# Designed miniproteins, single chains, continued (3): the designs that were tried, part 100

Each design is a single chain, and the fold is of that chain. pLDDT is the mean over its residues in the fold that is shown.

## One batch from the design tools (miniprotein)

Design m11462
Fold by ESMFold2-Fast:
Structure m11462 (fold): chain A 59 residues (1-59)
Amino acid sequence: MTLKELIEEAIKYLEENSSGKQLELDTAPLRRLLEAEEVDPVDLSKAIPFILEVKRKKA
């Protein structure tokens, strides 16, 4: 599974388990990582907990 696929799954997980302003705040760095030509370390650090949760759920 690629990093992009993990980020897409993390966004989907957040959309299913969160709502309102918190969903917007949590998904914003993930969406930036999908659109960005280069990986932003700050956005990546914010994405890691959700990526790990998705990976754990699928294992």
Scores: mean pLDDT 74

Design m11463
Fold by ESMFold2-Fast:
Structure m11463 (fold): chain A 95 residues (1-95)
Amino acid sequence: MTKEEAEVLLTTIKKLLANPDVEVKLEGNTLTITSKGTLSGLELVVEAYEELKKLDSVEVELEGDTLKVTFKDSPLEEAKSLEELLAKLEEIVAK
């Protein structure tokens, strides 16, 4: 994963976590982002899909109100929690 891709991922995930209308879960190597039924939450999920689908380091799938982001980069696949995932992304950005 490049530093530029890590910056986009970190910024996008932090923006999603800051919005109470969006739920973010890490399940294995897949980040699941779900709108809680608000228009604002759905708009944010769609914006995240458009930003992340351009990255080579992730696979993204949008299904209704749910965005799935699967990490292809081995160091990120080893993250056991959302907090650990964010810490690994911050380390890549800091280099």
Scores: mean pLDDT 78

Design m11464
Fold by ESMFold2-Fast:
Structure m11464 (fold): chain A 78 residues (1-78)
Amino acid sequence: SLEEVEKMIEKMAEGAKEKYSEEVAEKLKEAALAGVKAYLDEKYKEKYEKLVEELEEISKEAGEAAETAANLAIDYLS
């Protein structure tokens, strides 16, 4: 379910909080969830891409982590 996917993304973001910051971890969680929504509905694609770009401006690794979290969540739904 989407609720289970959201909890999984939350757990991944907890690890990011220690490495980056609470604000970056929240944005990573938001980006990963937007990526899952974009997989289900194209209208979320631009939001996902924008959030990943904003994370990449902070750190390439943070953007990559958001993409990885989204892909793992999508694989779980597939």
Scores: mean pLDDT 80

Design m11465
Fold by ESMFold2-Fast:
Structure m11465 (fold): chain A 100 residues (1-100)
Amino acid sequence: MTIENSILAGDITLKGDVTIKNSTIEGNLTGENVTISGNSVITADTLTLKNSTISGNVKITADTLTLEDSTISGNVKITAKTLTLKGNTSITGNSTITVK
């Protein structure tokens, strides 16, 4: 499934192979096997991703960010109050992480 140039708002759960490109997500996101890429922007209280990939020029602002068995690459900017990395999570590329 592919979501492009779209807005997702509210409490959202994505399961299965979902690709999000050039899209805005607002609210809470729980995702499994999700790819987020392009110029996507996420603003959430809680963002939880498992077996997922974040690449491209993605901006994430979350109070609580949990990544499990997930890969971050490209030019990703993350601002979080709490960041939890679990399993075989990797961060590569030119990523900036700010934790308060």
Scores: mean pLDDT 85

Design m11466
Fold by ESMFold2-Fast:
Structure m11466 (fold): chain A 68 residues (1-68)
Amino acid sequence: MLSPFEQHLKDVIEQAKKLANDPSTPPEILRRAVDGLDTLIKRARELNAPQDLIDELEEVRKVLEKKV
C-alpha cells in the first residue's frame, strides 16, 4: 500500500498534469507549480520515495517549465 506521502506525490502529479493540459492557466500559477515541484522532488529524493514517482514528478515539471 502507498504511504500517505507517496499518495500525496500521486495527487500532486495529477494536479500538475491538469495544469499542464489547461491552456488558460496563468504564467504565475505555472511558475509557482514549477517551484513547488522543485521543492517536492528534493524532499522525495531525501526520503527515498519510489523512483517511478520521482520520475513522474520530474516529467510533469519539465512539461510545465516549457509552458513558462
Scores: mean pLDDT 82

Design m11467
Fold by ESMFold2-Fast:
Structure m11467 (fold): chain A 100 residues (1-100)
Amino acid sequence: LSSREQAALIVAETTVQEIRELVLNKAPREEIEEVIEKFTELMREKFGMPEEVVEELRRILLEAAEEALKKDEKEMNELFSRTRERVLELVRRTLAELAA
């Protein structure tokens, strides 16, 4: 992986983990939204992602957080595992397209 790609994937994985911890601790929606907005700003500004991709990442994370609030811990872990895979794949694909 390029250092740029590796950095983006680390940020993405860390963000999914932070959202999971916030949901587990029943943090206010506003705190979860702040983490998501900070992530989308980094993806846009530092990694040059198109606005359409940034909006899709934001939607994926918000939907996952909202769905997780209705689930038990086991179901939440499965949901966040799937969310992690979706986010990482979208980040990888977008960076590969930008490098082409």
Scores: mean pLDDT 86

Design m11468
Fold by ESMFold2-Fast:
Formats: C-alpha cells, structure tokens, sequence
Structure m11468 (fold): chain A 84 residues (1-84)
C-alpha cells in the first residue's frame, strides 16, 4: 500500500542520515546497517545498479561512497514526490 511504501521510505531516510553521520566522523558503517539499507531498497524496487553499489559500499573509496549517497538521496526525493 501507499502507507507501507511511505514507512519503508521513512526508514531508509533515517538510515541514510545515520550513514552520512558515520562518514562525517570518519567511521565505517556496520554490515548490519548496509544489509538493512539493501533490504529496504529491494522492497522498494530500487534500480539493481543502486542496490549493488550499496551492497559494495564498504569496499568503495570515499569519492565513490559520496556518489552513492547522492544517488540514494536523489532516488528517495523522487519516490517521496511520487507518493506525496
């Protein structure tokens, strides 16, 4: 339902904020955080290319990590507009 999709998008938004905060402190994200974000992206039918990049996030250089964060943010904004 629309309400269920909004709850998933809200949770993903929370996790993205947590991931950004960790990176700002120079801390690596936990595997549990990455796994939860991947699960939410899969449940929301995000592009497979984005899901794969999030899955491999911890192995990326900082510039590639920043690109992934921007891509998730942009995708989230578009999905929230579609449902709002």
Amino acid sequence: SKAEKLELLDRLTELLARLKALLRRGQAPSQELIDEMVKLLEELNAPESLIERVRNFATMDPAAQEEVLREISRWLEEKLKELG
Scores: mean pLDDT 88

Design m11469
Fold by ESMFold2-Fast:
Structure m11469 (fold): chain A 60 residues (1-60)
Amino acid sequence: TAERIAAALAALPGVSPETARVLAREIASGRVSPEGAARAAATISGQPLETVRAAIERAL
């Protein structure tokens, strides 16, 4: 759900809770793909894309 995705994103270093909530809502509304959000969060956090993708998948 959007709340789980927001929590997973906010756990990443450098991702603010506000940014995480916005990205989670955009995924839930279909404006941003999970892949697109994973790429953005990986860039912001400096974490590998695979790590970020796995975190989002666990939250779904």
Scores: mean pLDDT 78

Design m11470
Fold by ESMFold2-Fast:
Structure m11470 (fold): chain A 84 residues (1-84)
Amino acid sequence: SELDKEIAEALVLIAYGIVLANEKDMSPEERLKVAKEVIKRVVENLKDLLSPETQKKILEAIDKAKTIDEMVDNVLKVIREEKF
């Protein structure tokens, strides 16, 4: 449903905000690594809302990203483009 899609988007954005708030003294490489792990955990917790195909696309988007902003943008694009 559209509501399930909006909840998934909101949880990804909340996770992004938490990562940015806790980046103290980390290198860009370490911040990206931590951000990828946090977003992967959010996606795992959304298994009941996301199809296996959508989950796979999101994980691929995370793995391909070179920056936190690119990762979040690519993940949100997958969520927005998939049918819920």
Scores: mean pLDDT 76

Design m11471
Fold by ESMFold2-Fast:
Structure m11471 (fold): chain A 62 residues (1-62)
Amino acid sequence: DPALERAARELEERMRGLGEKYKSHYPDAKVTLERIGPTRFRLTIEDEERKIVEEADARDLL
């Protein structure tokens, strides 16, 4: 599905951007972006104060 492929690419880019923004403000934070399915991604941000885990699927955006 071309729409789903586009949505997956856009989702990956958005999540990458979120991780980069966090890292720019908190340089000691560990930021990991993982593809856990064909259209599903997991962003993990971990620092001394908190651990944030966000999962998103491009299918949920259609």
Scores: mean pLDDT 82

Design m11472
Fold by ESMFold2-Fast:
Structure m11472 (fold): chain A 82 residues (1-82)
Amino acid sequence: MMEELEREQREFVELGKELARALEAGAPREEIAEIARRLGVDRAPESPENARLLALDKAIELLERMGDEEAVAAARAVRAKA
């Protein structure tokens, strides 16, 4: 049980890092949104643009919890341009 919870937490953190790297690299918005959905963004957005912004907001929140300042800055920059 403990190992399963630890693995789930690691996977969640790794997805957050993956999203941060994608944002830093300027990956396509679709790729960024897909990674964010895997992180648990589960809402019916009004538009694709809103979906991407919601996914980015969730990603920024996760990156902040991880303490990755560079990734947070990159994610915020992408969100501002989105």
Scores: mean pLDDT 62

Design m11473
Fold by ESMFold2-Fast:
Structure m11473 (fold): chain A 54 residues (1-54)
Amino acid sequence: IEADPTLLTAAVILAINKEHREELEPALERSIREGSSFDEILDAANKAAGIDSR
């Protein structure tokens, strides 16, 4: 129910990484649907942007 912060974070990530939107969008949707944590979503986006947040 309280997916608002996660959805906002996903939207910001997609806006910053417009060139990778088509790749990031399904990955972010999958992570949100599976109940992934905020950190897991950030890590996925950082990897796609070339920032490896281990």
Scores: mean pLDDT 61

Design m11474
Fold by ESMFold2-Fast:
Structure m11474 (fold): chain A 65 residues (1-65)
Amino acid sequence: MYKPLPLEEVRERMKRILKKVEEAQSKGKDNLIKLAEELANSDDPIEREFGQALLIKLKIKEIKD
């Protein structure tokens, strides 16, 4: 893309990501981890940043909770 994403587009992408996270979480922890890894390796910077943050959160939960 030759322009930065508008806020509305970013918001819609985040909603889509959150829906995938909810679906993966309902299927089990392994699916949620796989989704987080896929997002962290995405070509979309929004997905990549979210995926990295989700992986960190899941790792913290494993060692603290």
Scores: mean pLDDT 73

Design m11475
Fold by ESMFold2-Fast:
Structure m11475 (fold): chain A 72 residues (1-72)
Amino acid sequence: MTEEERERARKELPKLKEEVKPLLPDLDELEKEALELQIKGLEALIDEDLATAEELKEKYKKVLAEIEAKRA
């Protein structure tokens, strides 16, 4: 992971948390789970926990696949 990617994550995390607060009541359970995984993934990148970041990325992909399957 590059320093630039980590700096980007640090800037994106607080913006994402603030932007999603008003949307949370309207999100489906799977959409909330995907968002939570995305936030945790950014936090792991900031903490340089690459193993956790990769694990959360794979979980995020699985949740996205479930959302798409449910909507298909």
Scores: mean pLDDT 76

Design m11476
Fold by ESMFold2-Fast:
Formats: structure tokens, C-alpha cells, sequence
Structure m11476 (fold): chain A 60 residues (1-60)
């Protein structure tokens, strides 16, 4: 799960930073990694990353 969280966090961070959301990117990255350490499934991590990306896109 940690490896999946690291990949998702990196991709989400790059996406958010490219849109000027640097603080949101850092927070989202930490949230995903923390969820993985607390035993979140890969599906839960994907759902969280997708929700954060969708929320950011709604603000563009």
C-alpha cells in the first residue's frame, strides 16, 4: 500500500502544483501517505486521490 500511496501522492502533487495549488499539494500528499500507514486499501487511496483532484479541478 505504501508504494501505491507514494506513486499516487507524487502524481497528485505534480497535478496540483501545475495549477498553482502548492499548499494543497503538500497537504494532500501527507494525507495519502498517512492513510497508507494507517492501513488504507489501494482502492481507498485511489478514491481519495480522485476526490482531491476533482475538487481542485472544480476550482479551475
Amino acid sequence: NRAAAEVLARELRQFLESHGLEEEAERATKDLLEMAEQGASVGELIDRAAALAREAQARL
Scores: mean pLDDT 79

Design m11477
Fold by ESMFold2-Fast:
Structure m11477 (fold): chain A 66 residues (1-66)
Amino acid sequence: SEIDKIAQEAREVMLRIAELRKEIEETGVATPEQIKEMQDLLDRYSSLMKKLRELSAKEGVNAAVL
């Protein structure tokens, strides 16, 4: 379903955020490119969560349990 696809994309974004945080922790330095990527990932995650909420509302499903 569309909801499942968005939830999967959100999970993939979360995994990339975790990976990026690990890279920064291991090097002890955040590059400007890493900071930009983190900002872009957070924005994408926010957009996906908003879309998931809107779709869940239309289908009568509580977005909080997805």
Scores: mean pLDDT 79

Design m11478
Fold by ESMFold2-Fast:
Structure m11478 (fold): chain A 108 residues (1-108)
Amino acid sequence: SAAVREELARRIEEAIRLLEEALRTLEEAARTGDPAKVAEALALLERAAAILAEMLQLARDAGDEATAARFLELLDLLGAAIDAVRAGRLEEARALLEEARRRLEEMK
């Protein structure tokens, strides 16, 4: 339905904003070594993951298997990025998040 498409579009835009903020926060963390910035980035990424999980469910409920598969791949990328942040692999995390943001932009 049009309402589902509008909701997905809004959720995609929100997820992109959270990923862009997380990328900036991780860049600051890498520059300063501030553990508070690492924690802030993780909180942003967990919020993005929650939105992606809700979008995955919306796509599944709508029977859109192709869109659901894309959100599942995005959740896998985001999970890997969160693990990389927790391990202090900030450069790897940035690359994974830039790929996730690119894939979300392609879904608009």
Scores: mean pLDDT 88

Design m11479
Fold by ESMFold2-Fast:
Structure m11479 (fold): chain A 74 residues (1-74)
Amino acid sequence: DTTYTINLTLKDGSTGTVTITVSADGSSYTVTASSAAVAEVLARGVPRVDAKTAAVEFYDRETGELLATGTVSQ
C-alpha cells in the first residue's frame, strides 16, 4: 500500500494532517484526518492540487473561501 500525507495550515493558523492510504492495486483508499477541524475542511472543501509543486488548497464548496493550504508528501 502507498501512503500520502497532506500537511495543512488552516485559516486560523493551526496545523493538521490528512493521511491517505491507497491499496496496492489502486482500487481503494482510506482517508484519516488528524483533528475535527481538519475533518471539517475535508467535508466542506474542494481541493485544488498543483502536481508540479505538490501544493494543495481547499476552498469552501458553497462560498469559495480558502479554508486550508498544504503540501502532499509520500
Scores: mean pLDDT 78

Design m11480
Fold by ESMFold2-Fast:
Order: sequence, then C-alpha cells, then structure tokens
Structure m11480 (fold): chain A 68 residues (1-68)
Amino acid sequence: SAGREAAERAREAGRKYPKYRGQFLSLADGLDAGMKDEVNGEATTQALIEEADRLIELAEREKRAAEE
C-alpha cells in the first residue's frame, strides 16, 4: 500500500514538475518492481519511497524559490 501510494505520488509529481519527470517516472517504475519482489522488495521499496519523497520536497522547494 505505502509503495503503491508512493508510486502514485511520484507519477503525479512527474506531471507537476516537468524538470524531474524522467526521475519521477523511473522512481515509480522502481516502486512497482519492488512491490513485486517478494524476497528483497520491502527494503528496496522503502528506500525508493524515501527517495521519491526527498525529490518531491526538492522540486516543491525549487518551485517556491522560483515564484518567490
């Protein structure tokens, strides 16, 4: 669930922040793959959730700085 929600957040962020679109789509694909990996998927999925959320924060901060 958390991985699926993070993948959806990454895809939405890719639409909202075109500068990082490729990185967000790559993260979403990685989250989808991690959720299908029953052996190592949990650790990989958690790391990708954290990376996606960090990139979202960075993109939001840059947008705010550019606007004011």
Scores: mean pLDDT 79

Design m11481
Fold by ESMFold2-Fast:
Structure m11481 (fold): chain A 74 residues (1-74)
Amino acid sequence: REEVARQIAEGLRWLGEDITEEDVRKVLDLADRVIAGQMTLEEALAELDKPTLQRLLRVIVNGRRTTAELRAAA
């Protein structure tokens, strides 16, 4: 996940300044906590001040939730 966080941070930095590996690691950690039921998506979004990071978190969480819902419905 360290390598994935670095690659995502490098891609985001190309599109917008002020996005760091630490920011991406924070998003991935928050996404894991939301999926584990330790916090709500709304609480996790409140931990992020940058719109790009909030959008990334929402995409990751929704993608994981959709997969879990499809498996649970089967």
Scores: mean pLDDT 69

Design m11482
Fold by ESMFold2-Fast:
Structure m11482 (fold): chain A 67 residues (1-67)
Amino acid sequence: MLEEIARKRATEAARAFGFSDKEIEEIVKAVVQRIKEEGLTTMSEINSAVAEVIKEKADAIAKEKRA
């Protein structure tokens, strides 16, 4: 139940921020994993996890643009 909601929220948020389909898939997997590992149960916690994972992914991409 919450996992399905998290997948939809992560997909919508990542797509809205302009990530590629492959990056969206990676973000969704990371959000679902975080929810399971930390035992997140509320929409506020899920939204925070989505925002945090998106930020981490964006930071990683920025580091790859080193030149």
Scores: mean pLDDT 78

Design m11483
Fold by ESMFold2-Fast:
Structure m11483 (fold): chain A 56 residues (1-56)
Amino acid sequence: GAASREELRTLIEGVGSAAASALAAAMGVIDEAAAQRAKPLDPEGALEVLTEAGAA
């Protein structure tokens, strides 16, 4: 699981929001449907999906 929103934000900024969401799904943080619902070109949307699935 992710340790913080700041770490997730850094990951998204480094690899792109769609790639970060897909990676999180592959790692079991979120399911594939949740990754597909994230906005692929919107890092803030991807961060919200990852944070809700990984930190909640």
Scores: mean pLDDT 57

Design m11484
Fold by ESMFold2-Fast:
Structure m11484 (fold): chain A 73 residues (1-73)
Amino acid sequence: SLAEKVYEEIEKLPLTVQILVREALRYGLEYGNQVAREAIAEILRSAGHDELAEMVLSLSDEEMEVLKDKLLK
């Protein structure tokens, strides 16, 4: 799935970026899936990963549940 590919690409990033993505996901989810997508995308763009940011923004709510399960386990 797209969420699985996004997860695999995030796991290849520096640990600092991975931590920021997980924090953005946790914080963003308090405000909903769209806020979480936008928060993660901003971290990824700031780190120079524009294509990965666009993939995150294109995730469905079902795919966001997959990504949440992978990143927040």
Scores: mean pLDDT 88

Design m11485
Fold by ESMFold2-Fast:
Structure m11485 (fold): chain A 86 residues (1-86)
Amino acid sequence: SMEDIENDPLMLEFEGGNAFNKGDLEKAKELLEEALAKAKTALGLANLGEVYEALGKHEEALKLYKEAAELAPNASWIQAKLKEAE
């Protein structure tokens, strides 16, 4: 149903990305953490890593990028984020 879509992890990732683009870092973090609690994805982990970098939490961001890179070893953009953060 449509209510099932409102709580979909991909929808939460999309909303989290929109919040990040608007500079709503705490809202972005909350939405992406909720998305990852429902479904752990490389995209969600990498996006949360970018939020942690923006919040000045470099070590937490690095851990998220490492986990994302392990889930998606062929995703060049995630590998680039990991190398940039190290």
Scores: mean pLDDT 81

Design m11486
Fold by ESMFold2-Fast:
Structure m11486 (fold): chain A 80 residues (1-80)
Amino acid sequence: SPEMQELVDRFHSIVQRIADILTKLGDTPESRELQRRVLELVNRGMAAVDAGDIEEMKKVVKELEKIYKEAEKLLKEKES
């Protein structure tokens, strides 16, 4: 469906942006916890795509957006 394809595209984009920030943060307790949460959401997103579960995919994308904002805050704090 077009809606699922839009969600998949957004999912891949957000995951890549988080990965880029985590690389810049390096190996810290905070980055390890964010990586764990991202991996859980990637697994949930893949399952949602396989099931055609648009509502679950929307939730996964929303949770990834929250992680992205948390990662951005940590990066800004490191730059200060």
Scores: mean pLDDT 89

Design m11487
Fold by ESMFold2-Fast:
Structure m11487 (fold): chain A 113 residues (1-113)
Amino acid sequence: LIEEANKLVKEGKEALEKGDYDSAIKNYEKAIELLKKKEDSVEALINLAIALSNLSIAYMKKGDYDKAIEYAEEAMRVALEALRRSKSLEEELDAATALVAAATTLSVTKEEK
């Protein structure tokens, strides 16, 4: 499940880089559904925060700033939860990286609105 979600996040990122925001949104939404089933895992929470941040960027690129802000705020909440549950330095660094990404996305999204 996490491996399938990670593949969808990668495909979403590739679509986002190509300017195919609709395909990016679809792939990120599918990844989020899979990752939410594994919210007991710190790895899944880190990947969920990343997917939510990327989904926020995709909505921002489409001009849907309300959805972009909503998903960026959710990404920050999930990243903070991942950081709190982290048991190793590696998990803490990955969670902190996801948190910085989510906070940056939220800041940019609010500025664009």
Scores: mean pLDDT 83

Design m11488
Fold by ESMFold2-Fast:
Structure m11488 (fold): chain A 69 residues (1-69)
Amino acid sequence: SAAYDAYFQGLDAIKNKDYEGAGKAFAEALKLNPDFGPAKELIQRIEQGTLLPPKEARVVLGAIEDTLN
């Protein structure tokens, strides 16, 4: 699905240390499906500090907020 495609693009962006691109991709997945569990779960892990260090987490979360608003 398009939401999964955007989600995998976000994961690839994290792998490549493109944290702004990752946030935009996860926001796109949520625009396509607001109830998209995989993106919501990953974002929650980032918010809780279990996936990325604080600086990198802030870049991803900021890009999500900017893209959704």
Scores: mean pLDDT 88

Design m11489
Fold by ESMFold2-Fast:
Structure m11489 (fold): chain A 66 residues (1-66)
Amino acid sequence: MEVSLGGKKGTILKVLDRGDTYEYIIKFDDGSIESVSLPKLLKEGESVDVKMDLPPGTVPFTVLKE
């Protein structure tokens, strides 16, 4: 599954069901690995704004393809 986070492209390595949230473990094209927690599973073409710990603070998370 390919995703975009603030215009940065990556691939989902794992999706973990935490009960009330889903944790996405993502490897980005620059080699960085980040975790993003969302309230639901996203489908292809869906987007949600997520709060990041570092500026700019909030960025769109979009599923590009499964």
Scores: mean pLDDT 72

Design m11490
Fold by ESMFold2-Fast:
Structure m11490 (fold): chain A 88 residues (1-88)
Amino acid sequence: SEGAERGLELAREAIRLGNEANRLAEASDGPLKKRLEALFLGGVAVLAGGVAIWLVRKGGDGEEAERIGEMGLRLAREGLRLAEELAN
């Protein structure tokens, strides 16, 4: 379905950005609190993306997968913003 296809694209982007947030946070010597916040948000974004992909693969609700993927993408963007502050 179109919802499932959109869910997969959102999930893949959430995983990509979540992994980038984690990479930048892990590479940083910045404040521990900001590093942990970025790592947590990136990790949850990757998990949400994984769940959305799993839902699509098992023939679950494409609309639910899209919502979960969108949530993951929002969390990934937040984590990346924090991680980019640590990189600069």
Scores: mean pLDDT 87

Design m11491
Fold by ESMFold2-Fast:
Structure m11491 (fold): chain A 88 residues (1-88)
Amino acid sequence: MEPSAETLELRELAERAGFDVDALLAPVEVSGGPDSDSGEVLDAWARHFESLGYPELARLYREARDRGLSAAEAHERFRELLRELAER
């Protein structure tokens, strides 16, 4: 399946920031598409990032959960963080 332009940008930013892109973007057990607004999805992504050793990313998703944000909004904040890290 061809990645979306948004996914391609995420891969590029993650690579520049020094992350393992394939591990970072691995599928989650709960349906965790970028458009999902389920809090269960946010919790699944937080656990995923904790398991990879990225506590900052896990915290971002837990804070999004606590604030009642959608998965799409959490993914946008994740992109912003990756852009910041890639520019340093």
Scores: mean pLDDT 68

Design m11492
Fold by ESMFold2-Fast:
Structure m11492 (fold): chain A 74 residues (1-74)
Amino acid sequence: SLLDEFREKAEEVLREIEELAKKGDVEGAKKLQLEFDKWALRVLTQETDPEVRAELVALMNETGRRMNELIEKA
């Protein structure tokens, strides 16, 4: 499903951000976060089902929170 694909991509990006943060590449991590946010917003704007949109928003918020936490610890 779209939600499962979103979750899988989010976990992949979170792993990459964690690796960049561990290397001290804060700018690389921020760039990857921005590219993910752009993709996520495009997905959200193309979705017309209000229940799926609500779940996507919740996933975007949780993913963004986790990304920021990883970057702040770098």
Scores: mean pLDDT 86

Design m11493
Fold by ESMFold2-Fast:
Structure m11493 (fold): chain A 90 residues (1-90)
Amino acid sequence: SKEEIISILVEGMELAIKKAIEYRKKGDTEKANEAFQIAGELLTAALKVKRGEISQEEAIETMENAAKRAAKVDPEFAKKIQELLEKAKS
């Protein structure tokens, strides 16, 4: 459902923010910035789904891109985004 996709995107955004803060505290500015950008993209997708501006399929595409980018930050982050992506596809 639309509500379920929004919930999944918001959960992904919250996870990305936590990773951004973690890497900022470690002094890894490159990984922190990448995680912050992922958070922004997931939030934007959630708002667009809520407004009816994009389809569920387009939101899933945003999550696929987020999963790929999360792998550049760390494997735990990538795994958690991938789990959310699989839930979105169900």
Scores: mean pLDDT 88

Design m11494
Fold by ESMFold2-Fast:
Order: sequence, then C-alpha cells, then structure tokens
Structure m11494 (fold): chain A 94 residues (1-94)
Amino acid sequence: MLEEYLSLSLSEQVAVAVGLVLRLIGTALDETLSPEEKAREARELTRELMAVIKALEEKGELETAEEIRRILELAVSTLDEESRRAAEEAAREA
C-alpha cells in the first residue's frame, strides 16, 4: 500500500485521495448495500486513504496530508454508526 503511493507524483496522490473520498461518500449513499457491506467498504477505503496520507507525510507534503486528513474526517462524519466505527478503527490502526 504505502510503497505504491510513494511512486506517485503529488498531483497523482491528491487525485487518488479525492477518488477514495468520493468512493467513501458514494458507499454511504448507496441504498443497495447492507450496513455490514458499507462498514467493510468504509474500513478498506479509510485504510487506503491513510496509506496516501502516510505517503504524503513521507515526502514532506505535511500541509497536503493534513488537508486530506481533514477531508477524511468530514467524510467519515457523514457515515452511519457502524461504518463510522469501522473507519475510525482503520484510521487508528494506520
């Protein structure tokens, strides 16, 4: 995970992060998914977002990493209770 993102340019890392945030929001809004499926997706997407944040921090892009972390926190706040817990747990494990 981390090494894959370290090979990307800053612009590509930001694009990946934006795409992951949009997928997280899309998962929250998807009425066809069960709460358990939403929680699983929230966990995986949060784990990937934390890997991008770590890659940005590794490259010294601390301001960009902090902005993406803030956007992730806002996206997580829109999730149902089970998905929010899964996302918060994934972020703590990163």
Scores: mean pLDDT 81

Design m11495
Fold by ESMFold2-Fast:
Structure m11495 (fold): chain A 65 residues (1-65)
Amino acid sequence: MAKLEEAKKLADKLAAELPEVASVSLSGRIMEIDIKERTEDTMAKILQLAREAHELGLQVVVRFL
């Protein structure tokens, strides 16, 4: 349970700090990230989040708009 709460905090932080991120949602063990624009900063932060989410047992799906 604590690991899932950490994942939610990471998702909220990513959505708040990166205006290029349209939305981040959690559905069971799947984290979906919708991205408006591809920037190196956005991609680097998403890769870090995806790695951390994967270590928490979550699957990450990235969708480019």
Scores: mean pLDDT 72

Design m11496
Fold by ESMFold2-Fast:
Structure m11496 (fold): chain A 78 residues (1-78)
Amino acid sequence: SDEDIKEALESFERDFEGLKKRAETAPKSELPAIIAGLKQGIKELEKLKETVTNPELKKRIDELIKRIEEFIEELEKK
């Protein structure tokens, strides 16, 4: 349902904020694990998107995927 998708998105956004905080304080040796976690989050969001019919919720998933991808690119430049 749309409600379940919204709840899942809120959970993914919380997880993303947690990984961002971890990346800010983590030693360089932990960055590969953080990047792997972010990439796994993208895969799970893409699977979630396949179950969604609401175009506004699809857009929100796409926007979150893009934000995570941009953050991965930032981390990989370090």
Scores: mean pLDDT 86

Design m11497
Fold by ESMFold2-Fast:
Structure m11497 (fold): chain A 82 residues (1-82)
Amino acid sequence: SLRERLEQLREEARRLLRQFKEAVENGDLERAERILEEMGRLLQEVQDLQAEHPDDPAVNETMEEIGRIVQEMGELYQAALA
């Protein structure tokens, strides 16, 4: 169902954020880059679901959560490069 897929996407995004933070803390920038790529694919899937269900509040909430995670990851990655 859509609800089950959205929950899977949210759990996967949170898992990727945790793994990303560990990779950055360990200086494993190669792994961090791979996780960012995986996260980009997840964001694309949620964007596709939002296009199919533009008035669904659960889809929009999932999009907002994943968007915030992507922003946090980008900021952490840039800080790690400095």
Scores: mean pLDDT 87

